# Designed miniproteins, single chains, continued (3), part 87

Each design is a single chain, and the fold is of that chain. pLDDT is the mean over its residues in the fold that is shown.

## One batch from the design tools (miniprotein)

Design m11013
Fold by ESMFold2-Fast:
Structure m11013 (fold): chain A 96 residues (1-96)
Amino acid sequence: MAKKIIEEGAKKFKENKDEYLKRLQEEVDEMLKRGILPPLEYYLALGRKDLALEVWKKRGVSEEELDKIIDTLLKNGLITPEEAEEWRELYRKAKE
């Protein structure tokens, strides 16, 4: 029973996630056109590794801050556990 409830929730969430990411991309594009820098979590959710690395170099993002953002994105299903590990690995390499 619990597994069926989780599967149904995941399907509904998948549709909401895709629509949310599309709107997020439109918001990022609009902010950039207006000369406003989007928050780091927007780039992470959209998989924009290039923009995230540029922001990390300019801001000096801490490992604690990154971990908090990754946890938030995971809890909201905006990234997968695999994508979260890719972001952590990229951050470690960017420090060296």
Scores: mean pLDDT 69

Design m11014
Fold by ESMFold2-Fast:
Structure m11014 (fold): chain A 56 residues (1-56)
Amino acid sequence: GPAAAKAAGEGGRIVGETGGNEEAAKLGQLGRDYGSAGNAAEARKYADLAGEIAGV
């Protein structure tokens, strides 16, 4: 639902920013954009990718 999409997007953003990796930050931002649009599946996918690239 919308709350889950927002949470997934925000998580991806935090991971991308905290990891200090530019690619992770871009994926985190994309996850946040999908989360804001209400797409929880895409938001989570990009949040997970940001985490993997950031090494967390």
Scores: mean pLDDT 68

Design m11015
Fold by ESMFold2-Fast:
Order: C-alpha cells, then structure tokens, then sequence
Structure m11015 (fold): chain A 64 residues (1-64)
C-alpha cells in the first residue's frame, strides 16, 4: 500500500514537470487525472470504505 502510494506520487511529480516544461501537456494532464484516481482508491482502501471511522493508523500486532 505505502509503496504503491509512493510510486504514484513520483509519477505525479514527473507528469507535473512535463506539464510545466510543455513537452506533452495533454498527455501529462491525462496521466495526472489517472494517477489521482488510483491514489484516491489506495487512500480509500487504507482509510475509507471498508471500515471508516476507526483508528486510522492501526498497527499490525502480528509477530514472527
């Protein structure tokens, strides 16, 4: 989960830089929209729809 979020954030940063540089603004905007959707889905999985309203940073109490 966290590594997926990190990867998406890196992609967003890259797309933003392409937008600023004007390399492919249309593609960059489309990529940003898609990445934003994925990011929301990941946040919902972590904080949201299955068990919203509980202790957000719950730790796994499992040991090995």
Amino acid sequence: MDEEIERINERIKEASEKLVNGEDPAKAAQELAELGRRLIELYNEKYGPLRAGDGIPVKGNFKK
Scores: mean pLDDT 67

Design m11016
Fold by ESMFold2-Fast:
Structure m11016 (fold): chain A 65 residues (1-65)
Amino acid sequence: MMKELEQGVLDLFAAVARHFGAEVEVSGGKITLTLKGLSEEDKESLKRAGEKVAENTGYKLEVIE
């Protein structure tokens, strides 16, 4: 759990997800990642990145394809 750097980590993940064309919603300790219209490889990359962010911040990750 990284309380002080939490916002920075979430912001970086959102920027990466947007680069791939994904949607990110953050609410009440939950990250919702929507992977619509992305390639198989891009979906896998973003899922793995989201898992790292969830682990580092203590947030819960939900993935929607």
Scores: mean pLDDT 75

Design m11017
Fold by ESMFold2-Fast:
Structure m11017 (fold): chain A 61 residues (1-61)
Amino acid sequence: SVEDLVREAAERLGVKLSDEAIQRLANLLKNAGITDPEAIERLVRAVAADPATREALEGKS
C-alpha cells in the first residue's frame, strides 16, 4: 500500500514520522495519483527537509 511505501521510505531515510503523519502523507499521494516507490521516497525526503511541511503533517497541538 502507499502507507507501507511511505513508512518504509521514512525508515530507510532515518526520518521519524508518526502514524498520523504517514497516513496524511499517504492520502495526499493517493489523491495526487502518486503510487510509485521512487516518487514516494523523493517526497518523504522533501518532507524531512522542510520543518513547516513536517509540522503540518504531524498536526501539532
Scores: mean pLDDT 77

Design m11018
Fold by ESMFold2-Fast:
Structure m11018 (fold): chain A 83 residues (1-83)
Amino acid sequence: SAQEALNQDIIENKEQLKEAIIELQKEIKESEGRKRAVLESALGILAAEARLDAETVKKIIEGELSDKEIEEILDKIVEELKK
């Protein structure tokens, strides 16, 4: 199914997703105006792909999560997808 294919893609590309989300958080913190809005939109797309909830996305946008916390959240999602 499409859902199984998407879950497998997340599992296989988890390290790239972690890196992309962590880098977007850093860029969002350093950005203002239109550039920030574009980066927040890009984060929303990657977050949906990675199965992040809205609360976690908000914390990333507001810079409330460390790189390690983001990695741990994504690792937990990947482990749940493997079950």
Scores: mean pLDDT 78

Design m11019
Fold by ESMFold2-Fast:
Structure m11019 (fold): chain A 65 residues (1-65)
Amino acid sequence: SKEALIEEAERLFKEAGNKVSIDLSTLSEEQLRTLITLARNAIASGRSTEFLDPEQGRQELAELA
């Protein structure tokens, strides 16, 4: 469900030491899955999840969607 995807994204941000900074409820399920994949890949690569900031996160998703 969309709610489960939102909770997963928030969990990943917490593990990265960041708060969720984008309103995840405005994203589609497909966008949320993309965001989760990007967050997991960033964490695995030692990269910051800073791209999930409202302004930067939306731009990153737009480039990849």
Scores: mean pLDDT 66

Design m11020
Fold by ESMFold2-Fast:
Structure m11020 (fold): chain A 58 residues (1-58)
Amino acid sequence: MKFAEEALKSENPEEFGKKMAEYLRKLNDLRRKMGLNPEDFEKYKAEIEKLRKEIEES
């Protein structure tokens, strides 16, 4: 996972670890919802991508 590599390079790996755990929870929710509402997958994908970019820039 790209976030793990970013966390290892940061001065605050614990902080990035927390954000990565939050995204993993969101990915797990996405997988569950894809089974119920696959048409919403693209919406969640865009949201995850936005959050990923924020964690890399924060």
Scores: mean pLDDT 64

Design m11021
Fold by ESMFold2-Fast:
Structure m11021 (fold): chain A 89 residues (1-89)
Amino acid sequence: SKEEIIEKALAAYDEALKAGWSKQHALDVALSTAINEVYKKYGKEAREKFEELAKEGYDQLRAQAPTMSDEELKAALRKLLEEVLDKLF
């Protein structure tokens, strides 16, 4: 489901932070997790469309990440993933 993809991405973000990675790197891991889950569940065409739809919003979020709290960043990431997944289906 869409929610499973979002929850896995957010879990990947938390694990990357626990491992000592930067917020920007943790976001990269979270996005990669979401992309991989879209590919596994919906295939190559859905993955390509997801990547295209996410690009601008993700680039902006990543640039702002060092100035945001973890809670703010996770909320913004969740919102971005929800919006992109809604446009995908």
Scores: mean pLDDT 89

Design m11022
Fold by ESMFold2-Fast:
Structure m11022 (fold): chain A 91 residues (1-91)
Amino acid sequence: MAEELRKKALEYAEEYEKTGSEEALAKAAEYAVRYLAAALLERGVPLEEAARRVEEAGRIGAEEARAMGLPKAAEAAERAAREEVERLRRL
């Protein structure tokens, strides 16, 4: 499952490079965060450590997106991180 999320993240990132669409970058950020959560689980990283890493990645991604003037991508990264952290903590 992680590999499919990575593939989607890369596809949307490529679409952003070709079109400049902030919506494409927002989708790329969303799938990148979800891919990170899935990859950490597949590697057997403890749930609390995985949750912290996902929170940090979402925060950094959102900060970078806001610095670039892309608030929709920032919001997508933060929302995906919050949802994945909640999911991890329910396992």
Scores: mean pLDDT 85

Design m11023
Fold by ESMFold2-Fast:
Structure m11023 (fold): chain A 81 residues (1-81)
Amino acid sequence: SMEDELNKAEEEVNRLIKEAIDYLDQGDIKKAESLLNEARKLADETLARLRAQNAPADLILRAEVTLGVVDLVSAIMKKLA
């Protein structure tokens, strides 16, 4: 289902963000940026697919929030680098 697809994407995006933070804590800024870029691509592609499928507004909002979280983490990381 579209909800199962979104749930899996949210779990993977959260995993990538947590891994990026771990690499940042270790001083590996390049690896952290790579993982955040992967998370952003997944979040963006998931949102695009849900919109193409005319998903319910609540699923679209969840995908938009997920993308927004990735962008916020990326902005914070750029300030620290």
Scores: mean pLDDT 89

Design m11024
Fold by ESMFold2-Fast:
Structure m11024 (fold): chain A 88 residues (1-88)
Amino acid sequence: GSEEDKVQHAKLVIEEQYPKLTKNEHKINFIKRFLEISEKEFSPESLLVVFKHLLSLVPKDLHNQVKEIIENSESPLKNELLKILEEV
């Protein structure tokens, strides 16, 4: 499939799976695992699109914990991910 198909599929997975999580620790673990998988599976452009979509669904009270995950990651896109977090 195209990169567009992968992005659409990832958005559907996020929209189906993320709202099922009730505990903050499970939400944070989902975000962390999704970042790790996305770094392996997506181009940088596609990763940023998918992650922006995920972060738009994350409650504001969890943004500091997400920021810590991004800052402690070894992601080459760390600065871009932090920018997206500030914009959502």
Scores: mean pLDDT 81

Design m11025
Fold by ESMFold2-Fast:
Structure m11025 (fold): chain A 103 residues (1-103)
Amino acid sequence: ALSVVEGMKKAIELLMKAETEEELKKAFEEGKKLVEAGARATAAREPSVEAAIGAVLAVIGEQLDAEKKLEKSGLPKELIEKKLKAIEELYKIAADILLTEAA
């Protein structure tokens, strides 16, 4: 199974490739499944609050890198904003699973 970081990287890759709202929606749905599976697998390997915090910080790093790439992408502003919101939603899903499973 993928780790949460690997799931997040793959989800971001799918979101970055989307050029239309329809493609973005499909990429988000696939990415959400990868992030959820990765978060649960990560929590199952080391079910501790310290490990959960470390995983959340790693996911934040991937989000920040994606934000920098999107700013340099030259895509329409509206599409960039939708991709950023999708990435933020994936981060929230990952953090919720990791912290809930650690509790």
Scores: mean pLDDT 82

Design m11026
Fold by ESMFold2-Fast:
Structure m11026 (fold): chain A 62 residues (1-62)
Amino acid sequence: NAAARKGIAAGNAGRGRGAAASANAFQEMLDGKGDEKSAQAALDAATGPAGREAARLALEGA
């Protein structure tokens, strides 16, 4: 998925503040410090469509 990897790279290059925050929230959920609903809300709130898409692709692309 070349488009997905390109989106992740662009987010990282811009320091992806919203995407990084969403990734951290998701990691907190995985560590048992939150829930999946909270992680999903953080993804939805990330910097708008581009930030949300970058965070989603990061979770899938691992």
Scores: mean pLDDT 55

Design m11027
Fold by ESMFold2-Fast:
Structure m11027 (fold): chain A 67 residues (1-67)
Amino acid sequence: GPELTPEQRAELVARLQEVLGLSEERATRMVDNAVALGFTPEEIRELVERSREDPEVLTREGVRRAV
């Protein structure tokens, strides 16, 4: 899959901490897992923003991609 730059990774981690109230460690694992499932940085960013209205969207789309 596409590699995240350190800046993109840090941005997505910070955004997950803000939106979902996750610790830095949990947010980092979630970003790394999404990349491993083939999500692009743009897709991850969109899913994080969608999680403001639907907190389960990341889990649902992750399961869909993993199958």
Scores: mean pLDDT 79

Design m11028
Fold by ESMFold2-Fast:
Structure m11028 (fold): chain A 78 residues (1-78)
Amino acid sequence: GLEEIRELLREARRASLEERKELLDKALALLEELFPDDFEAQLAVGLALLAIAVGKAINDEETGLDTALAILERYLAS
């Protein structure tokens, strides 16, 4: 459940850039699966995906991933 997502995000913070992306992808997929009809959960997922996409578009993937991670962590703290 939520604790599994929190653990993935904690691992992502300590991981290399490549591993962080994989861990974030897993956390996003799990959040979508567990809370498909939750507006706040889906908004957090959408904003995190947008941050990742923008980071790639401007060739700053690290900032995109860090922003996505912060968005998901803030949602889980709520």
Scores: mean pLDDT 85

Design m11029
Fold by ESMFold2-Fast:
Structure m11029 (fold): chain A 70 residues (1-70)
Amino acid sequence: MPMLSEEEAQEIVDGIRANREKIEAEASPELVEVTEKIAEILEKGLKEGDVEKANEEIEKLMKEAIEKYK
């Protein structure tokens, strides 16, 4: 699978923040919290220039969120 570039990571962060209200309306509070954590992880990765680490953390978070959402 393609890894996120710093440009793609920034677009995802912007997308999550821009769609925060829609996510809150459609998702549970738990999923909203997870999406905010994803944005924070990506933002930190962008600052450090290490988006690969951020991507690995996000994969773990999304996997856990999907399991819990069931």
Scores: mean pLDDT 72

Design m11030
Fold by ESMFold2-Fast:
Structure m11030 (fold): chain A 66 residues (1-66)
Amino acid sequence: MVEFPPRTKKLGEPLSEEDREAVRKLAEEFGLSDETIEQLLKAGISPYDLVAAKRAYEATLADPPT
């Protein structure tokens, strides 16, 4: 039987129930569609990663070139 966990544990690790709910609520706050939320969950994006991405996006749209 296959008992070896994935060594990467980056995008293949399942999210907890609370993390999945947090991603859904947070994405709704960001105005994302249900399909986008499903894609984020499928990619294993945590609520923390989603918040970090929004912060980076907000910084980027202020000063595009550097």
Scores: mean pLDDT 63

Design m11031
Fold by ESMFold2-Fast:
Structure m11031 (fold): chain A 82 residues (1-82)
Amino acid sequence: SDEELLRENTEGGRLGVEAYRARLRAERGEGTEEELERAAEAEARLAALSESARASGEAAAGLTGVADEVDERIEKEREERK
């Protein structure tokens, strides 16, 4: 049972990151309708998992968001120095 929970939590984390990145690309106008559809599917699959798996997805997405914000800040500083 512990292995099953670990696998489900791992899948939740993957789905959370995938949905987050697809949404970000869509918000930037870089996403296609197909990518938006895949993001919606990833969110639906995540919602069908256990509460623990969903929490893992949220945590993974949050950490990814922080990393993306740092990268965006670095790029903005590079553009300002041009």
Scores: mean pLDDT 74

Design m11032
Fold by ESMFold2-Fast:
Structure m11032 (fold): chain A 61 residues (1-61)
Amino acid sequence: MEELTDEEIDALAEYLKKASPATREHFRRLAEFYESTPKDQIPPALRRLAEAYRRALEKLE
């Protein structure tokens, strides 16, 4: 994913709501991995992707 719009993040959240617990865990682990890495140490595209994953996961709450 290059850059996600709000609509794409909403679609990802809807997908995750219907997905298995294992799939949600996978995306959570990816978000946590990128978040544990200093922002300056990851490419901007990966930072945006991590933010999109986190936003999608937050919509599940």
Scores: mean pLDDT 73

Design m11033
Fold by ESMFold2-Fast:
Structure m11033 (fold): chain A 75 residues (1-75)
Amino acid sequence: SAQAQADALYAQGQALMQQAMEIERQAGKLTPQSRALYQQASALFDQASVLFGDSINGGVAAIASAVLNTVLKRS
C-alpha cells in the first residue's frame, strides 16, 4: 500500500540521517560522506511526504526534508 511504502521510505530516511549524524559527530564537522547521506535522506523524506499526503506523517516528513535542505545549504 501507499502507506506501507511511505512508512518504509520514512524509516530508511531516518536511518540514513542517524548514520550521517554519527559520522558528523565523530568528525566534528560536515564531511562529504555525511553530506551525501543527508541529501539521500532528504530525497527519501520528500518521497514519503508525497505518499503520506495531508496526514500528520506527511507534514512531519516534509518538515524533516526542509530541515535537512536548510542544513545542507548552510554547510
Scores: mean pLDDT 78

Design m11034
Fold by ESMFold2-Fast:
Structure m11034 (fold): chain A 97 residues (1-97)
Amino acid sequence: LKGPFRNISDEEIEKYLKEKLGISPKTVYKPTENFFKVFPITNLTLDSEFTVVEFLKGETGSILDMLLNLPSVTLEQAVQALEDYVKVGLLEKVSDE
């Protein structure tokens, strides 16, 4: 029970993100104030940052770990949720390289 993506190598995730979804594996996401209003996470700070790889492996925050432990969430759905969170102002992209 390490989350749905923790048995996938970083290299496989990076290749999939770049080649199939057009998203950089080096993309860093930062939670906004609005994120904490929707997901009240006491163990995250405004300076918390995470890469797409860390998010997909459930290595960022308790709420993100819970989302990634949902058995019906695919890699594409998890990435789409990140992009949707950026679009609605819950997350900010710090780097897209």
Scores: mean pLDDT 62

Design m11035
Fold by ESMFold2-Fast:
Structure m11035 (fold): chain A 79 residues (1-79)
Amino acid sequence: DYLEKLREAIRNLDLEKAKEIVREALESNPEKAREIYLEIQIVLGVEAIRAAVFKDEELLKFVEEVEKFLEELAKELGL
């Protein structure tokens, strides 16, 4: 569910929504936070590859901002 919502936010380039989805997924399931973190990283990695292949600079920048937020949040949560 959260992964599909994240993909929709990425498709819409909705940075605020992407950050909300990431935060909610990690904070609502602390016992699975590391697994959720990894799944989110995989989705972002795939989208980064797509952005690079299609030379979509806007998508690449968007993914980099979401990845930065994910890393900062992971550090905050002790992951």
Scores: mean pLDDT 86

Design m11036
Fold by ESMFold2-Fast:
Structure m11036 (fold): chain A 87 residues (1-87)
Amino acid sequence: SAFDKEVDKIEKEALARLYEVASRIPDPAAATALFTAGAQRLGEVIKELKEKYEAGEISEEEALKELRRRAQEIVDEAEAEANRLLA
């Protein structure tokens, strides 16, 4: 569906940004942990919003807007953690 394609685009963009943030961390274990944590949180957000949309609890527009907002929060939290590790 058009909804699933847009969700996939947002997911791929957020994962690419998480990967870029993780790539700044010299410790491979810490980099992997940061990426994995962000990716898992993003997956749970997508699942939650898809379930709400399919149940008719939110519109497609509301689901996509909330996904973009929460994806940005996940990336921002990853950047803050990376900056803490690099300090």
Scores: mean pLDDT 90

Design m11037
Fold by ESMFold2-Fast:
Structure m11037 (fold): chain A 85 residues (1-85)
Amino acid sequence: ARELLEKAAETGDVELAKKGLNMLVGEFQRAAASLPLDRQEELGRRAQEAVEKFLKAVEAGDSAAAKKAAEELLRIVEEARRLAA
């Protein structure tokens, strides 16, 4: 997932971005499923916002903004995993 997001950010490849996002969203959903509902809702909202920022940046060809949004999304997934552990 991470490698696909980084490559999409550098190349502006929207299809590659969607592929990486689908994998990462799946990882997020698995981690978040073990969390309390309020945590699932909070992290889910933050993840959706980061996904939207990432896709917008990739479509615009803004590599710096895309990398920043991908980093935010990865941090949210790591937070969900850490809380689930």
Scores: mean pLDDT 81

Design m11038
Fold by ESMFold2-Fast:
Structure m11038 (fold): chain A 60 residues (1-60)
Amino acid sequence: LTDPQIQADVEEALGLIHLAVAVLSTGLSPEEARAFSDKLYEAFKDKDIRELTDEDIEKV
């Protein structure tokens, strides 16, 4: 296994994936889900995952 800090970042990323799946299961269309996924990627690709908040996600 890698550095514990890297593992924490991976767990954070998995949490975001789980959230995205939960949002999809709330009845978003495939087009809306794709647009949301693209916006998440663009918004967070340059950010530290540990600095992501619910507020940042809601902003997307």
Scores: mean pLDDT 61

Design m11039
Fold by ESMFold2-Fast:
Order: sequence, then structure tokens, then C-alpha cells
Structure m11039 (fold): chain A 82 residues (1-82)
Amino acid sequence: NRASVDQLRDRLVSMGIPRANLVNLSKAQLVGLINARQAVSTYLMSQGVSADTAGRVTIDVINQYGVSASIQQYIDIATARI
């Protein structure tokens, strides 16, 4: 495993996710959340959304609906906001 749990949390905090939402997540859940953020943002960009807007909308959706939702749930919610 290439990244520590603290490094993964720091990365997600730098993306706009509050540290309090990450304190109880396992390493696998933190990696899953990084992958979910990338997948949702990439999907929105494929729909013609700018990278900046896609990133912001993705983080807003994760923060509002919680860190344990599926990638598809995040996509459905984010798409409804674009």
C-alpha cells in the first residue's frame, strides 16, 4: 500500500471534504472515495461540464449525501444539478 491513511485523509481534505467526515473511514473506504471523486468528475466532464465545475459539484454532492454513497448515486445527484 503506497499511501498512509493520514496521506489519503489529507488529500481528501485538500479537495474540500471535512476531516471529521473521514476520521472513521478505513484505508479501503478512503481510496474508494478518491476513486469515486475521480469517476464522478470525469463523467461530468464527458457531459460537457468544465473540470473546475465538475470538481466542485462532485465534492458538494459527497459532502451533502455522505462519504459512503455509491459512484452511481453521486453521478445521478450531480447530473441533476448540472
Scores: mean pLDDT 83

Design m11040
Fold by ESMFold2-Fast:
Structure m11040 (fold): chain A 74 residues (1-74)
Amino acid sequence: SMAEQEALVEELLADYEEALARMRARGVSDEELRAQAEAMIATLRQMMESLQLPEELQARLLAHVRALTEEALA
């Protein structure tokens, strides 16, 4: 259902935010954080494609993930 797909998107966003926070806590450089973020985004894209999520939800997740990455680097 759409509700289940939206819940999954929220869960993936929460996991991503936690991963960014852990990298910052470890004192990872901005360059390394960007590299790890790109790898995580690639994994998220693969998961969303494999689950056949609607394009709108994929775009929304990717936009939020990019915003979280920029916030972590601020």
Scores: mean pLDDT 84

Design m11041
Fold by ESMFold2-Fast:
Structure m11041 (fold): chain A 60 residues (1-60)
Amino acid sequence: MSEEITKTMATLSEQLAKQGVPEESIIAGAQQMADHFGLSEKDKEKVVKAARDAVKKAQE
């Protein structure tokens, strides 16, 4: 369940980074989405890390 959300956020973050959205905005969005879905602190941290890694990969 949480792994699916992490994968989805990684894919979305990569697409947003390619469109020129700033990393700070992408990470803030990922945090807000995790909170809105009621994820635990552990799952929230995983989602944020996945978003950061995806942005880094997209920006190369």
Scores: mean pLDDT 78

Design m11042
Fold by ESMFold2-Fast:
Structure m11042 (fold): chain A 100 residues (1-100)
Amino acid sequence: SLDDVLREIIEKLEEAKKALEEENLEEAIRILQDVVSLAKSTPEVPQGIVDLLEEILKALQELKEKKEQGLVSEEEYRRMVKSLIDAIETLIELLRRLLA
């Protein structure tokens, strides 16, 4: 069941990455909320993974708030989105190694 949960988390993170590439920040936040909920409800998921997922979710939420308040330029926003895409990709690679 842990392997099945990790595969579902990976699939959802790939979906969140795609949403960010399509500039759909709200959809990425929704997906990360689902992923955090799934990970927290599964005791076998390492706490370090839960913490990383929560950090990414927080960063996405903070970026959305700053964007809505006009506190980031379009260029800064795109750069921050790219950084979050890279963070998600790194986490996907880490999770794929845990499935071995």
Scores: mean pLDDT 90

Design m11043
Fold by ESMFold2-Fast:
Structure m11043 (fold): chain A 90 residues (1-90)
Amino acid sequence: MTPEQEERLLALLERAKANPGVEVGFEGNTIYLKVKGTEEGKAIADELKAVAEEIPEIEVKVIGNILSLTFKDTPEGRRLADRLRELVTS
């Protein structure tokens, strides 16, 4: 993962958290984005999916309207998960 990819992921998660069309949650090492059917929410989720798929420490799954980003149990994956958890829970 590059620093640019990490900063892009953080910026997109801040946009998702601020958007009323997206519900963001964190469970263990997984971030969940539930899209509430707005066009803005869908656009944010699609962009997040594209960026996350480029990051080898993240496994991306889409189930219905839920985008799941699961961080690998590696030192790099844990560090990234911790940083994003702080953002989501603050």
Scores: mean pLDDT 79

Design m11044
Fold by ESMFold2-Fast:
Structure m11044 (fold): chain A 87 residues (1-87)
Amino acid sequence: MKVYSEEEAARLSPLELLRLYAELLLEQFADHPRAAEYRERLEAARTAEEVLDIIVEFLAEEHKMSPEQVEELRRIMRADLEALLAA
């Protein structure tokens, strides 16, 4: 687990903040059989939207979400991303 200072976190772009959240999520679920695959995809991601899609797919697989639950999660996370980008 890589700990960022509060000052360092405040300097992060929305993309870097989402990467940090995704890294913490993947560390929490390190025993997931596809955790390594998701980490590789995270390293290749270039946009906040790509990171968000990785997080949604990971949570959907880990929690065996229905298509309706996946769409609701994606909607909530996109709203949060838009709020973060607008701030």
Scores: mean pLDDT 72

Design m11045
Fold by ESMFold2-Fast:
Structure m11045 (fold): chain A 99 residues (1-99)
Amino acid sequence: SHEEILNLSLEELRELLKEEREKVLKDPSPYLEGHRLSKKALEKTGKLPLPPEYREPLLELIRNSERGLEVAEIVEEEGFYELELEVERALRLMKEALG
């Protein structure tokens, strides 16, 4: 959870990233399926009149979901390196936003 990530030390965060990399390398499906479901949910909600403060986070979810699908295609051809970078980037951005 976001709360758990906030309470991690830098060393604990590095270990979490290492554990998440190992999970992604073993089975990327849960990460990719999450992105796909988020994209489909937003496509179904369409152009709801959302306040601007909710619109940008949802647009970022779409962008991340589309990138997740693009990365899935690369993973099927080459490997898991881009998924590792996306996980690292997401955790870093969350830590920065909440620190």
Scores: mean pLDDT 48

Design m11046
Fold by ESMFold2-Fast:
Structure m11046 (fold): chain A 77 residues (1-77)
Amino acid sequence: SEAEELGRELAEAARLAVEYKKKGPESVPLYVGHALRAIGIATQARIKGIADEVLKVALSLTSGEAAKLAREMLKPA
């Protein structure tokens, strides 16, 4: 389903953003790139009216700081 696809993509983008943020200054472009990707996925989920379903999938696939980022990206309003 679209929610499963976007949820998997959001989980991956959030995980990679957190990972590259921790690697050091040379990895900042990769951190920013994956963070922007997560924002794009969250925007698509909202436009499609499936934000809650996408978040549930993402949270089933990730934890910790990546899960927190996914929650922040899909925060209402």
Scores: mean pLDDT 84

Design m11047
Fold by ESMFold2-Fast:
Order: C-alpha cells, then structure tokens, then sequence
Structure m11047 (fold): chain A 90 residues (1-90)
C-alpha cells in the first residue's frame, strides 16, 4: 500500500541519517543529510502520485549521488535495503 511504502521510505531516511552520524565525519554527515533530504522529498512526491517506479528511480539516483560524495558503505547499504523493501511492496 502507499502507506506501507511511505513508512519504509521514512524509516530508510532515518537509518541513512543514523549511519551517516555513526560512520561519517560531521561535515560529510551534513552533505549526506542534504542529498537524502532532497531525495526523500522527491520520492515522497512520486509515492503520493502513485508512481512507485519513479520513487525507486529517485532512490537509485540518491544512492549514486551518495557514492560520488564518498559516503560510507553503511550509508549506501541503508539506501539499498530501503530500495529492496519498496520493490517488494509495490
């Protein structure tokens, strides 16, 4: 359902923030936070419009932006787990 997918997306953003605080420098955690906030906003918009494929695309783009920043593997793993859970619910 839209509600379950929205919940997973929010939980994914929270897990990414926790991983960033734990494994990244403060400056990198702030940069990760900005990228994740932009991705979360775009993915939530797609979910509200019923476009779950667009939401997954946004999360994959967010993942690549985080890799380009040099985000810790634990941050990337948190995004990958979120993508997997959303794909299983659609």
Amino acid sequence: SKEEIRKVLIETAEKVQEAAVKYASPEMAERIGRVVSEGLKAALKAINEGDFDKAIEVLRETRERLRELGAPQEVIDAVDEGIKKIEELK
Scores: mean pLDDT 87

Design m11048
Fold by ESMFold2-Fast:
Structure m11048 (fold): chain A 77 residues (1-77)
Amino acid sequence: MSPEQRLREEIAALEEVLRTLEETRREVLEEAKRLREEQPDSEEVQKRVEELEEKARGMDDAIRELRATIAALRASL
């Protein structure tokens, strides 16, 4: 397999991971919003929302790093 073909396949795999991660992040934030709207004064809901928002922040960092990696790999083509 050519180095260029391997690079394109790696980019495609990373783009699929990125797409899945972005979709999961959206679902996590939608759940956090729903919980906050249903029971804004609940301490248990506040804790759950904070946990979901923390998870989403971790995903934001991973998404940013993946996008940078994909861009660098694309620049190598």
Scores: mean pLDDT 85

